# Designed miniproteins, single chains, part 72

Each design is a single chain, and the fold is of that chain. pLDDT is the mean over its residues in the fold that is shown.

## One batch from the design tools (miniprotein)

Design m2653
Fold by ESMFold2-Fast:
Structure m2653 (fold): chain A 85 residues (1-85)
Amino acid sequence: MESELEKLKKETEETVEVLEKSAEELREEAEELREEAERMRAEGEDSEEVKELERRAEMLEGMAESLEAIKEWLEKKTEEIIKKA
């Protein structure tokens, strides 16, 4: 029979993996948008469109940072619960 602590650890590990993958995908998309913005600048494209791509990249980076913070919080809290049990 799996203990409550083993269940918590397993569920946390699964959730952490999902958060890590989601954050990685958001950072990858943000990097692609920044590369697109640099390419557009080099080609003399409209500065407003370049700024829009940069704003989108910043938003995705912010979302990734939020997911990374949730992951760190979850790992810390799970470790604290396991230590207290």
Scores: mean pLDDT 82

Design m2654
Fold by ESMFold2-Fast:
Structure m2654 (fold): chain A 61 residues (1-61)
Amino acid sequence: SPEEQKRQLEEEGMARIEELRRQRDALVAAGAPQEEIDAVERQIQAVRDQGLAQLAAVDAS
């Protein structure tokens, strides 16, 4: 069902965002260059944007 598809997409997206947030936090703790931290932040935003597009596609079906 569309609701089950959305739930799966949300769970997958959240898991990926949590993984990237842990990676970001590890970089911050290690004193990594801001450029490396910003790169992970851009990856987090890309996952969020992709997730929103996937949810919108389910609604369009």
Scores: mean pLDDT 86

Design m2655
Fold by ESMFold2-Fast:
Structure m2655 (fold): chain A 71 residues (1-71)
Amino acid sequence: LSEELEREINRALVEMYAAVLGIEYAKKYGPEKAKEIRDRALETGLRALDESGGDVQAAVEAVRKEIEKEL
């Protein structure tokens, strides 16, 4: 696969992970709070993905840690 396609896939995986966690949080805290947490976590995850050169696992961990701060 092209490097460009690989980057898009990695970004989509991080976005999907943040979205799934956002849905779970919406069940407990309501959709507005969940959206705020999700958007912030996604921004952090995408930053980690870029800084690590495409390490999806590092990006996913960054998303999880950001969401955990809200617990």
Scores: mean pLDDT 76

Design m2656
Fold by ESMFold2-Fast:
Structure m2656 (fold): chain A 58 residues (1-58)
Amino acid sequence: GKLAKELLIKGIAEILRGIGYKIEAERTGDEELLKEGEKLIEKGKELLEAAEALEEAE
């Protein structure tokens, strides 16, 4: 449904943002930025799982 698509798009966006933070953290040695990137990736994964559950009528 529409909500599942919205969560899918949001989940993908959060994961891409998190990957960008991890790349920058590797370049700069910023451990806090690395942690922030990891949190964004995990949030994105949760949104993708929620989207899948909604598509399966859960």
Scores: mean pLDDT 84

Design m2657
Fold by ESMFold2-Fast:
Structure m2657 (fold): chain A 77 residues (1-77)
Amino acid sequence: SMEELQKEVEEGMVLIAIGVAKVIAENGKAEEAVDFLVSLLPKVPEEFRPFLLREAARIAREAGLEERAEELERLAE
């Protein structure tokens, strides 16, 4: 169905975005990677937002951006 296809496309796009952010962070641009993921929040379905926020928080924490990670973890609640 069109609804199933749309969900599959949206899920795939979220996973691709997270993959891109990980590469950006691995190249020393963790703040930019987190900002990129956060900029996508209004463009993704509500059900994917907690997952996206948790992944952004993980990237922030791994880069030593502790305060930013804590803010993102709170938003994921």
Scores: mean pLDDT 85

Design m2658
Fold by ESMFold2-Fast:
Structure m2658 (fold): chain A 78 residues (1-78)
Amino acid sequence: DELEEKLKKEPSAELYYELGVEYMKQKKYEEAAKYFEKAASLATGELKRKALLGLSFAYQKLGKNEEAMKAFKEALAL
């Protein structure tokens, strides 16, 4: 898709986050979690918090409750 094409040219935490959001809209939660993890690893501050919250939600949808709680707690600590 368009976001994946942008990511291939110049990857950034912002683009990884946008791709995570796009996969959430498509209910592709495993792909969403992957890109939120990438965003959180590269980001700081508010973007990292948003990425960790997205990651938590994606993990919750996948039934990965321990991983979801960990990401949620990390987001709240920021």
Scores: mean pLDDT 84

Design m2659
Fold by ESMFold2-Fast:
Structure m2659 (fold): chain A 70 residues (1-70)
Amino acid sequence: MSPEQIRELEQRAKEAAEPLSPEVREKVEAEAKPGDSLEDMVEKYLKKAIEKAKEAGDEKAAKHAEEQLK
């Protein structure tokens, strides 16, 4: 990957993780395997964000995270 692509993925991972509590982020990180890419981590954070948004009834946040996952 180019340095620009890595920076973009790091930014996406940060944005995907921000709605999550520190405890939830730690659980996602604990599920990470050695060699998981930043893209894999973004997907895991987004899936957890979708789950939490749906639990809260926040359809807009859930849809936004689903669009980012695609």
Scores: mean pLDDT 73

Design m2660
Fold by ESMFold2-Fast:
Structure m2660 (fold): chain A 60 residues (1-60)
Amino acid sequence: ADEKRRDEVKARASAAALEGKFLGNEQAKKLADLGYRYAEEGNIEEGEKLVEQAEELLAK
């Protein structure tokens, strides 16, 4: 696993979780929190997918 990529996914997840909380989008926040957790556990690919889903919900 690329340590840099993990840190990037964690940063994106943190931003998405904060935005989801601020906008009241609980689903996006939950997905972002899960993405952060997966990236921290070393499952970067799955974490990135979850963060992308959160970002997509926030973009709608």
Scores: mean pLDDT 82

Design m2661
Fold by ESMFold2-Fast:
Structure m2661 (fold): chain A 57 residues (1-57)
Amino acid sequence: SEAELEELRERARELRETAPSPGAVAIAGQLLKELEEGKASVEEARRGLEQAEREAA
């Protein structure tokens, strides 16, 4: 579970830095903040990242 959270944090950081869409950057930044504060579940964060990644594509 900690490995999954670290994976999600890395994905959120990468998306925030590389996404061409300001909306995707904002979503990635919010998810990273929630993951760092321990407020997001693995399932919730993964769903949000998938959504942001689709919008960035």
Scores: mean pLDDT 77

Design m2662
Fold by ESMFold2-Fast:
Structure m2662 (fold): chain A 73 residues (1-73)
Amino acid sequence: KAEELYEKGKYEEAAELYKELGEKYEKEGKYLEAAEAYEKAAEAYRKAGAPMEKVLEMEVNAGIALLKAKILG
C-alpha cells in the first residue's frame, strides 16, 4: 500500500499512508512499528518537497514512539 505508492513516486500519498500506519501502530501499542512508519512518512514528505514542519512532525513522532518502545517494552 504505502510502500507501493513510494515506489511509484507518489511520495505525498505514501507519506500520508505511512503517517496513518504510524498512528494505527501507536494506538495498538506497537511503538517500534509506529516509529518505523513515522520515519518512512518523514522520508516520503522530504521526497515530496513538503514543508519542513511536516517532516519535523514525523521525525518527532518517530522519536517519541521509539522512546515509548524502549520504556514500555
Scores: mean pLDDT 83

Design m2663
Fold by ESMFold2-Fast:
Structure m2663 (fold): chain A 70 residues (1-70)
Amino acid sequence: SVEELLAELRELLAAAGVSEEEIERIIRAIKDGDFDTAERLLLRLYLEGRLSVEQANRLGRLIREIEKLL
């Protein structure tokens, strides 16, 4: 479900030390159907060294999976 995928995305971002405010920004973009913004926010976290390649790839796959369900 979208709800389970959003929960997994939240857990992965929190485990990476991403703030609740930043997590909510990404989740809000996804819920609004603004996948371009969600992907840009994820890319910024990666470029800032806050996500590993593996974390960024996993999070990107979760976002694409959610997009297919909406």
Scores: mean pLDDT 88

Design m2664
Fold by ESMFold2-Fast:
Parts: C-alpha cells; sequence; structure tokens
Structure m2664 (fold): chain A 56 residues (1-56)
C-alpha cells in the first residue's frame, strides 16, 4: 500500500513531494487529505489513492 502509493505518485507527478503527499494522505485515511494533495500536486495523489485501493 504505502510503497505502491509512493511509486504511483512519483510516476504521475514525477516529484518526490507529490509522492510523499499522496502517501501521507493515504496514511491519514482521509478523502479530504487525498483531495488536498491532488489539488496541490495535480493528480499524483489520485494515482497513489488508486494504487492503494488496488493493492491494499
Amino acid sequence: AFAAGVAAGLAAGGTLEGAIAGAAAGIAGSREGMRAAAARYGGGAGAAAGAAQAFG
């Protein structure tokens, strides 16, 4: 879950900051956190959320 979220964030956003924001939002377990991260980093968090959902 965490590793998949980080990898998806990096792939989508191409930045470590995007990957960290996505992973942190996932850990927080909040949809609001995911929305905030996605808005700030432009889809990286969305990809991370999708990966976390798929891979648990």
Scores: mean pLDDT 56

Design m2665
Fold by ESMFold2-Fast:
Structure m2665 (fold): chain A 81 residues (1-81)
Amino acid sequence: MKGRVTLKDANASKTGSVGDGVGEIDGTRVEGKVAFDPEHNGAGVVSADGTSIGIADAKVVSPNEVEGERSTKAPPPAPAG
């Protein structure tokens, strides 16, 4: 399933957005620090109360919202080429 995070006062449309956010991913509520690169392969990380959730295919849907798919395992790094 897909989820979304609402950023309270972050500029989600900018590169390397980091701020406080609340939201829900795959039925799991997340709240805390949100960091993502909407212009850099759409990858990001959401942290909630000491739990880090990897997000694949993260995408900015509005200045205050990021949507992506939850990942419980870290994918292998993309090859440099």
Scores: mean pLDDT 53

Design m2666
Fold by ESMFold2-Fast:
Structure m2666 (fold): chain A 68 residues (1-68)
Amino acid sequence: SKEEVAELASELFEMLRNREPVERVLEKAREAIRKAKELLEKTGDEEMKSLLEFLESVERGLERSLAA
């Protein structure tokens, strides 16, 4: 649901603020992406599309941090 995606995004932002290990943050980002994709496919919600694009950018940034 949209509420589940919002909760996952909130948890992700809290983990980022708390400087949690990149691996844990990346796992949460991937979970949020999966749920956002599922919801977008079911509903066509443009807000979910925007959120998904943002979450994928976060995932890309975290992956670069692990590679560096």
Scores: mean pLDDT 80

Design m2667
Fold by ESMFold2-Fast:
Structure m2667 (fold): chain A 97 residues (1-97)
Amino acid sequence: KALELDPQHAEALNNLGAVLKNLGRLNEAEQSYQQALEIYQKLGDRLGEARSLNNLGNVFKNLGQLNLAEALYQQALQITEGADPEAADNLRKLQEE
C-alpha cells in the first residue's frame, strides 16, 4: 500500500501513459494516467493531479471526445487556481479549434 502511494510510481505511470499514447494505444494510456491521478489525489499532490488531468484530456482529445477533454483541462486549471499554463493553453486551443 505504501509502494502504491509512491510519487515516483505515479510519475512512472504518467510516463507509461505518454508512451502508450504515442503508440496509439489510447485506452491503455487512459488507464495509466487514471492510475497516476488516483495516486496523486491520495498524496494531496495538486501539481501531479493537474498533470494527470491534462494528460487524460489529451487522450480524450485524440479520441475525438472534445467535451471530456475540455472538462479535464478545466479541472486541472481549477486545482492549480488558474496557475497551470499547459491546461490554459490546451483549453484555449481546443476552444479555437
Scores: mean pLDDT 81

Design m2668
Fold by ESMFold2-Fast:
Structure m2668 (fold): chain A 90 residues (1-90)
Amino acid sequence: IAAILFLLSLYLLASVTYYSVLATLGRDVPINSAPKAVQVALLGLNALVQLVGKRVAPRGILPSIAVVVIVLAVFFGIWVLIALLALAAL
């Protein structure tokens, strides 16, 4: 069970990272073909990337860096959630 949750977390992280990078690079993203969880995560990441990009000039590569940092934070959050669920199962 723990191994399955680990693999699902990695899959979700990889998918979110992939689509977020494509969106940040200005590519047309097939968001409607992605799993709904990934779509929701991308909307949140896009809002945060826009917030960071507007707050700090200059534009350009900054959104890409922000997406990577945010994705790492989401990965950490998912692992904390899994740990809390494991503790609750005790």
Scores: mean pLDDT 58

Design m2669
Fold by ESMFold2-Fast:
Structure m2669 (fold): chain A 91 residues (1-91)
Amino acid sequence: SEQAQELSKRIKELRERIDQIMEKAKGLMLTKPESATEVMELLDKREDYILKASAALHQGNLTQAQEYLEKAREYVEKSEELVEKAIEDLR
């Protein structure tokens, strides 16, 4: 269905955003190791929600997939804010 394709696309986009956050957090390990560690720990928990969203999508439960994806998105946004603030504090 078109909804399933859209959800799959959104999952892929969130994974790409997470990969970018991980690379930035690795870069911060030399200057702000505590902030980098916090971001990495939060990313592990976010991956759980993305996996749950993917599983729900494969089962055809579009509503549950959307709910898990929304939770994953919120955690990703919080991580992006934390990383960006840590980078700004270094400028």
Scores: mean pLDDT 80

Design m2670
Fold by ESMFold2-Fast:
Structure m2670 (fold): chain A 66 residues (1-66)
Amino acid sequence: SAAAEKGNALAEEAGKAAKAGDYETAAQLFREAARQYELAGDLRTAAHMRREADEALAIAKAQKAA
């Protein structure tokens, strides 16, 4: 589905942002990917994306505290 394809693209961009150390952008992209997977009916992948977003957000907060 178009939503699943968009979810895949957003998850790829989130992974690239995380590898570049931009965890704020990664968290936002993982949240948007989760939304797209929910629209596609892929609730398992959506839940996984939400966990990735939470982890990225925690790292971003730690970076700001440093």
Scores: mean pLDDT 89

Design m2671
Fold by ESMFold2-Fast:
Structure m2671 (fold): chain A 58 residues (1-58)
Amino acid sequence: MASPALREFAANPSLLSKEDREKVVELLTEASQLPPEKRDEAFEKVAKYIEELIKKRK
C-alpha cells in the first residue's frame, strides 16, 4: 500500500491537531526537496510518523 497513514491524513485532516498537521506539512515539504528516489523513502518515514502521532495522541 502507498502510505496508509498519508491516505488517512488526506481523508481526515482534522484527525490531527493543527500543530500536528503543521508538523506533517513541514516534513512533507522537506521530503519534497529530496531527489525522487530518496523522496519516496522520506514520504514513507513521514507516513510512519503520522501513524505514530495518531496512535500516541489519540
Scores: mean pLDDT 72

Design m2672
Fold by ESMFold2-Fast:
Structure m2672 (fold): chain A 85 residues (1-85)
Amino acid sequence: SPELEELRELVDLYEKQIDDLEKQLEENPQNALSIARQLGGLIDQLDAFLTYVETEFPDATDIIARIRELIKRAEELRKKALEIA
């Protein structure tokens, strides 16, 4: 489905954003508070995205699992950023 391909591409973009923020936190810990704020925004976006996918594409278990993993990863990274800040 073209729609499922677009959803997978969106998941890849969110993963890349989290990867980039993780790298920024390691290289520039002085920016931890700003990074935590950006992660908070991404978590909110991922939660809305998860609700959408679970509602409209409940059989897309691979996409749902990846979104849940990204939320957990973003939450752990945000906690780490707040501890540094």
Scores: mean pLDDT 92

Design m2673
Fold by ESMFold2-Fast:
Structure m2673 (fold): chain A 76 residues (1-76)
Amino acid sequence: KTIFVEFPDGSVETFVINNVEQAIGLLLRLMGIALDRNATFKLVNEETGEEITSIEELLALPDGTRLRLVLTPVES
């Protein structure tokens, strides 16, 4: 399935997530962005407003789901 992630700058990237390995790959990329900005991250479903809190929830999302990446500074 295809998931769209909107970044804080308004850009949207596409990810293919069909298994745990691909889900981990997405999370590692987002974690890298958060670490580079000295921040924590959360993923929010743009349609429902619900936070994605587990790999199982990420894998259960329907094809074409739009997520928003939210960054929260660790030092703030």
Scores: mean pLDDT 78

Design m2675
Fold by ESMFold2-Fast:
Structure m2675 (fold): chain A 91 residues (1-91)
Amino acid sequence: TEEAKEVLKEVLDLALELMKKSDDKDKILKAIGLALRAIGLLIELEKGLISPEEALERALELAKALKEITTDPELKEKCDKIIERCEELLA
C-alpha cells in the first residue's frame, strides 16, 4: 500500500516538474490532466476504494503517458524509473 502511494506521489511530482519546465501550453494542459488523475487515485487508495495492485497498474499508465508528452531527456529517464519500479512491484 505505501509503495503504491509513493509511486503515485512520484507521478504527481513528475507531472508538476513537466509543468514547471515546459513552455508548451498543450503539454502543460496534458500534464495537469495526468496530475489530477494521480490525485484522484491517491484519494481512492487512501479510502480503500482501489487495491494497491490496481493503483500501481494505473500509475504505470500515467508514467507512460508523461513519457510520451515530454521531450526532456531527464524527465523521460525519471518516467522510465517509475515504469520499471511499477513493473517490479507488480511482478
Scores: mean pLDDT 86

Design m2676
Fold by ESMFold2-Fast:
Structure m2676 (fold): chain A 66 residues (1-66)
Amino acid sequence: MVEIIARGASPEGLTAAALSLIGGGAEVEVEAGDPTVIRARGASEEGVESAKQALEASGAEVEVRG
């Protein structure tokens, strides 16, 4: 399981990140807040990297734990 912790994420950035993880076969749970926490089970490294890039491109500060 991977946790993606995003501060200052836009709704568009969060949607893009979640879709990247789901498209990679992950089971995704989003905990809304500041920071927003995205939990992904079964995520590929490529899916996690794409999600991180989508969030950072939206202006978010991103930390990955897993």
Scores: mean pLDDT 83

Design m2677
Fold by ESMFold2-Fast:
Structure m2677 (fold): chain A 60 residues (1-60)
Amino acid sequence: SAELIARRREIIEENRRAAEELERLLETDSSLSDILKGFLRLTIGSTRHLVERLEEKIAA
């Protein structure tokens, strides 16, 4: 349905935005510990993977 497609697009946009914010934080915040930087990198990777999977479902 159109509503389901719209909702998936919203989730994609929200997750792209979240990944971009986390990437900006990694680039700009020198106060982050190595442990936090590691967690942020893993979270960014997982979020980008989720976006790719959701985009595949819309494209199909």
Scores: mean pLDDT 83

Design m2678
Fold by ESMFold2-Fast:
Structure m2678 (fold): chain A 68 residues (1-68)
Amino acid sequence: DLKEKINELLKEWGLPELSEEEFEELLELAKKAEEEYKPVFKNKAVVKDERIELVEILLLAEIQKEKE
């Protein structure tokens, strides 16, 4: 499960886990960013949070792997 993998990495890096709602929200944003080839998170207030930036990177990387 992608959410479990991301939360495990967040724990290892000393960051708070994502809730189910937060994960779904970020996954949608990552899909939009991937489609537009542009970081959607940069235009969101939440992008100031390093945890959110990290999750965007992880989600985009996972989406990219699935496209191989």
Scores: mean pLDDT 60

Design m2679
Fold by ESMFold2-Fast:
Structure m2679 (fold): chain A 78 residues (1-78)
Amino acid sequence: SEEALERARRAVEEARELAERARAAGNARGALGAGIGAGLAGIGLGVGKVIGDPEFAAKGAERGLEAARRGYESGTLG
């Protein structure tokens, strides 16, 4: 279960870094999309911790990271 929580924490950090990178680059669409994904990753971690399900935390955070990556990528297509 410790490994699952560590996966969740890494996913949240990576998603936040994508949002910060997009913001620093002036990529408004990428920053918004990655920011939403980072928020979702944080929610997944938080809910998983509250309900005592580390695997839910990891999967939720990883899905948020996937959303952040898609949001970041879509910001570069304009």
Scores: mean pLDDT 81

Design m2680
Fold by ESMFold2-Fast:
Structure m2680 (fold): chain A 64 residues (1-64)
Amino acid sequence: SAIEEAKKLIEEAEKALKEGNLKEAEKYVQRASRYAAEAIARGEDVSEVAKRIRELKEKIEKAK
């Protein structure tokens, strides 16, 4: 499902961030955001996924 794909991409973004690969982390977050948007369009609750994406974006921004 779109939510499950978003979660997998969030995990990849977290790994990339831990490794210092900011550009890869940003790419994974962008992909996760697209799947989250798809889930929203289908009326699914993405509250948890959206929160994790926001937190990752903040961490990546601070690491720049």
Scores: mean pLDDT 84

Design m2681
Fold by ESMFold2-Fast:
Formats: C-alpha cells, sequence, structure tokens
Structure m2681 (fold): chain A 76 residues (1-76)
C-alpha cells in the first residue's frame, strides 16, 4: 500500500542520515556502499552512483561495488 511504501521510505531516510553522519566522521567503503544502496532503493540513482564511486575508490577490486555501480549508471 502507499502507507507501507511511505513507512519504508521514512526508515530509509533515517538510515541515510545515520550513515551520512558516520561517513562524515570516518568514511569507509562499507558505509559508502550502504549509502549507494539506500539511494538506489529510493530511485536516486545519481546519488547512488556518486557513493558507489566513492566506495570503489576505497576498495577498487570489489566486484559487488563494480556491479552495483554499473546497474545504477544504467538507470540514469
Amino acid sequence: SEFQAAVGAGDAAGAIALLEAQAAAEPSAEIYTALGALYAAQGNYEEAVEYYRKALELDPENEGIKEALKEAEEKL
């Protein structure tokens, strides 16, 4: 339902805020990957691409991040 979708969006917004605060304090590939995934889930593929790129700068050989980045770029 639309109500259920709105509740899920609120949970995602809270998770994004928490992870953004953590990234500002101590950035990591894991935190940037989580932010990319949450922005992608919200349909914000431009932001998702930026965070996946930041994650890949910290972990350049991570195949999961490379695949997630490619999928997000294909949706731009």
Scores: mean pLDDT 79

Design m2682
Fold by ESMFold2-Fast:
Structure m2682 (fold): chain A 61 residues (1-61)
Amino acid sequence: LREEAWALLDAGDTTGAARAAVALALQGRLEEAEELADRLAARGAEREAELLRKLIEELEK
């Protein structure tokens, strides 16, 4: 999942990378999902990054 998400991001598929990051967060891999949120923001996908960060915050409670 992590390697797949990074490969999607490198290919410019920010939507696919965001979906993979959501799956990581739901599996409790919050640190890996946060890394992907930072990379999404750096690539200009700030809305996807913000939504992912909000999901991580809710799951950490």
Scores: mean pLDDT 78

Design m2683
Fold by ESMFold2-Fast:
Structure m2683 (fold): chain A 80 residues (1-80)
Amino acid sequence: SDLDELIDRYVEKLLKAKTKEEYRQVIEEFFDELKARGYSREEILTALMRVVKRLSDKLSEEELNLFLQVAGEVAAEYFA
């Protein structure tokens, strides 16, 4: 599906990210693109969880923990 292709694209961008600031930027772009495509808050958060699952197989424990911290902060701010 178009959503699966979008998730794959953002997973690839996140795998190239190296800093907290780069993670934040990519996650905000992901949320903005999903919102622009008409996805609901629930669907966007579900898509984020799918990104987390794909990254968990590819990132180190340290990298995954940093990503999860940033993703949680961005989600809380975005849907405030």
Scores: mean pLDDT 88

Design m2684
Fold by ESMFold2-Fast:
Structure m2684 (fold): chain A 69 residues (1-69)
Amino acid sequence: MEERREAARETALEIEIIGLELDAEDPSLPEEARRRVRELIAEARRALEAGDLEAAEELLRRAQEVIAA
């Protein structure tokens, strides 16, 4: 039940990380913004490895905000 839901969330977050990594390679983004996004992605990956899906989601949301700014 909850285990299957967590596995689905983990997969969705992994897909989101891949998308954000591609966005961070956009040459129109300032170097400072790209560095910040990479830092947030690295923290999100560590949170996923620790099983903290909520922290991973929040970190990826912050990375999206940096890209959107």
Scores: mean pLDDT 79

Design m2685
Fold by ESMFold2-Fast:
Structure m2685 (fold): chain A 96 residues (1-96)
Amino acid sequence: MIDEKEVLAALALMYISLGKIAAERGDYETALSLYQKALELAIEANDPETAREVLRAYAEILKKMGKEEEAQQYLSWAEDPDKALEAARRVIEELK
């Protein structure tokens, strides 16, 4: 069967790529918005590895925006797959 979660994870990776392109252009607001969408998809896919990738990408943008403490928090969450999914859910709740 084509796993619905596999499709969601693939879409999340696409949003990560688009967010990185936006960040390279200096459009950090768009990059964060795209990473937020990627986090939502990673949570729906129940994919901790994709969630870790999004949290690392989010942290990179936070560093570029001068939010070093927040960036370190996101990097810490990305170190542990179990913590990454819990952190992703928390981040999405805070961004609502």
Scores: mean pLDDT 81

Design m2686
Fold by ESMFold2-Fast:
Structure m2686 (fold): chain A 65 residues (1-65)
Amino acid sequence: MVDEKEVYRALGEIYEALANLDVKRGDYKGAAESYRKAAEFYEKSGDTENAEQMRKKADELEKKA
């Protein structure tokens, strides 16, 4: 069986980690894009709480970009 939710959760974690790295590098635009992708994948995995948190982080960074 293809576990789509597990794959989507892993992708969310990967994009969250990439976004955190971009923030440390000062790439606020890239970080916001990565947080939005993380949110999409967390939502597809059924993790609405983490998806909402990622969207909030993206919105904050878009103000800085």
Scores: mean pLDDT 83

Design m2687
Fold by ESMFold2-Fast:
Structure m2687 (fold): chain A 62 residues (1-62)
Amino acid sequence: SAEEYAELLAIQDVANGLMSVEEAKKRAEELKKKGVKGTPSMKDQLNLLDKEKIEEARKKLK
């Protein structure tokens, strides 16, 4: 879904240090409004990241 894609992309970019939490949240809301749907492969890419960094990013984005 568009919501799932926006959330996964925000977690990935924050975890990788590519984007601030505020910037990631703003972009996620824009993607949700536009109805942008991602591919399932994005979930697989998150599994390659540090689990602790993913959890920290999720907490900050909640």
Scores: mean pLDDT 70

Design m2688
Fold by ESMFold2-Fast:
Structure m2688 (fold): chain A 59 residues (1-59)
Amino acid sequence: GQELIDKAKELLKQAAEAANQGRIDEAKRLAEKAMDLIREAARKLGVSPDELEQRIWES
């Protein structure tokens, strides 16, 4: 569970960097991969994906 969350956080940081450089297409793909990992982690933890996403965004 934790490894999926850590990887999702890393992908979100990479997506933000790509967006900051104007690479919107790549930023979108990275964000989509991060969301997929968040959904899988939420499923394993028994929580809502929205709740897990909020916690990741706050940390």
Scores: mean pLDDT 77

Design m2689
Fold by ESMFold2-Fast:
Structure m2689 (fold): chain A 73 residues (1-73)
Amino acid sequence: MPLTVSISGIAEDAEEAAKRLKEELSKVAKDVRVVTSGRSVGVTATVENEKQAEEAKEIASKILDDVKMTVMP
């Protein structure tokens, strides 16, 4: 059952962080979409299960500060 994950966080260089997130998250998720606004970075992606959602959060937490994740069915 595919899940949609929404991840948000902050980076000093949001554009560079967005590029890294898209590259790294595309290894564990599909349909990776990244948006930036100032220092804020938002990501939505499709994962196959909760384990991949946790992997996505771990990847994002290495790139972004103050990471929050919501998982939707």
Scores: mean pLDDT 83

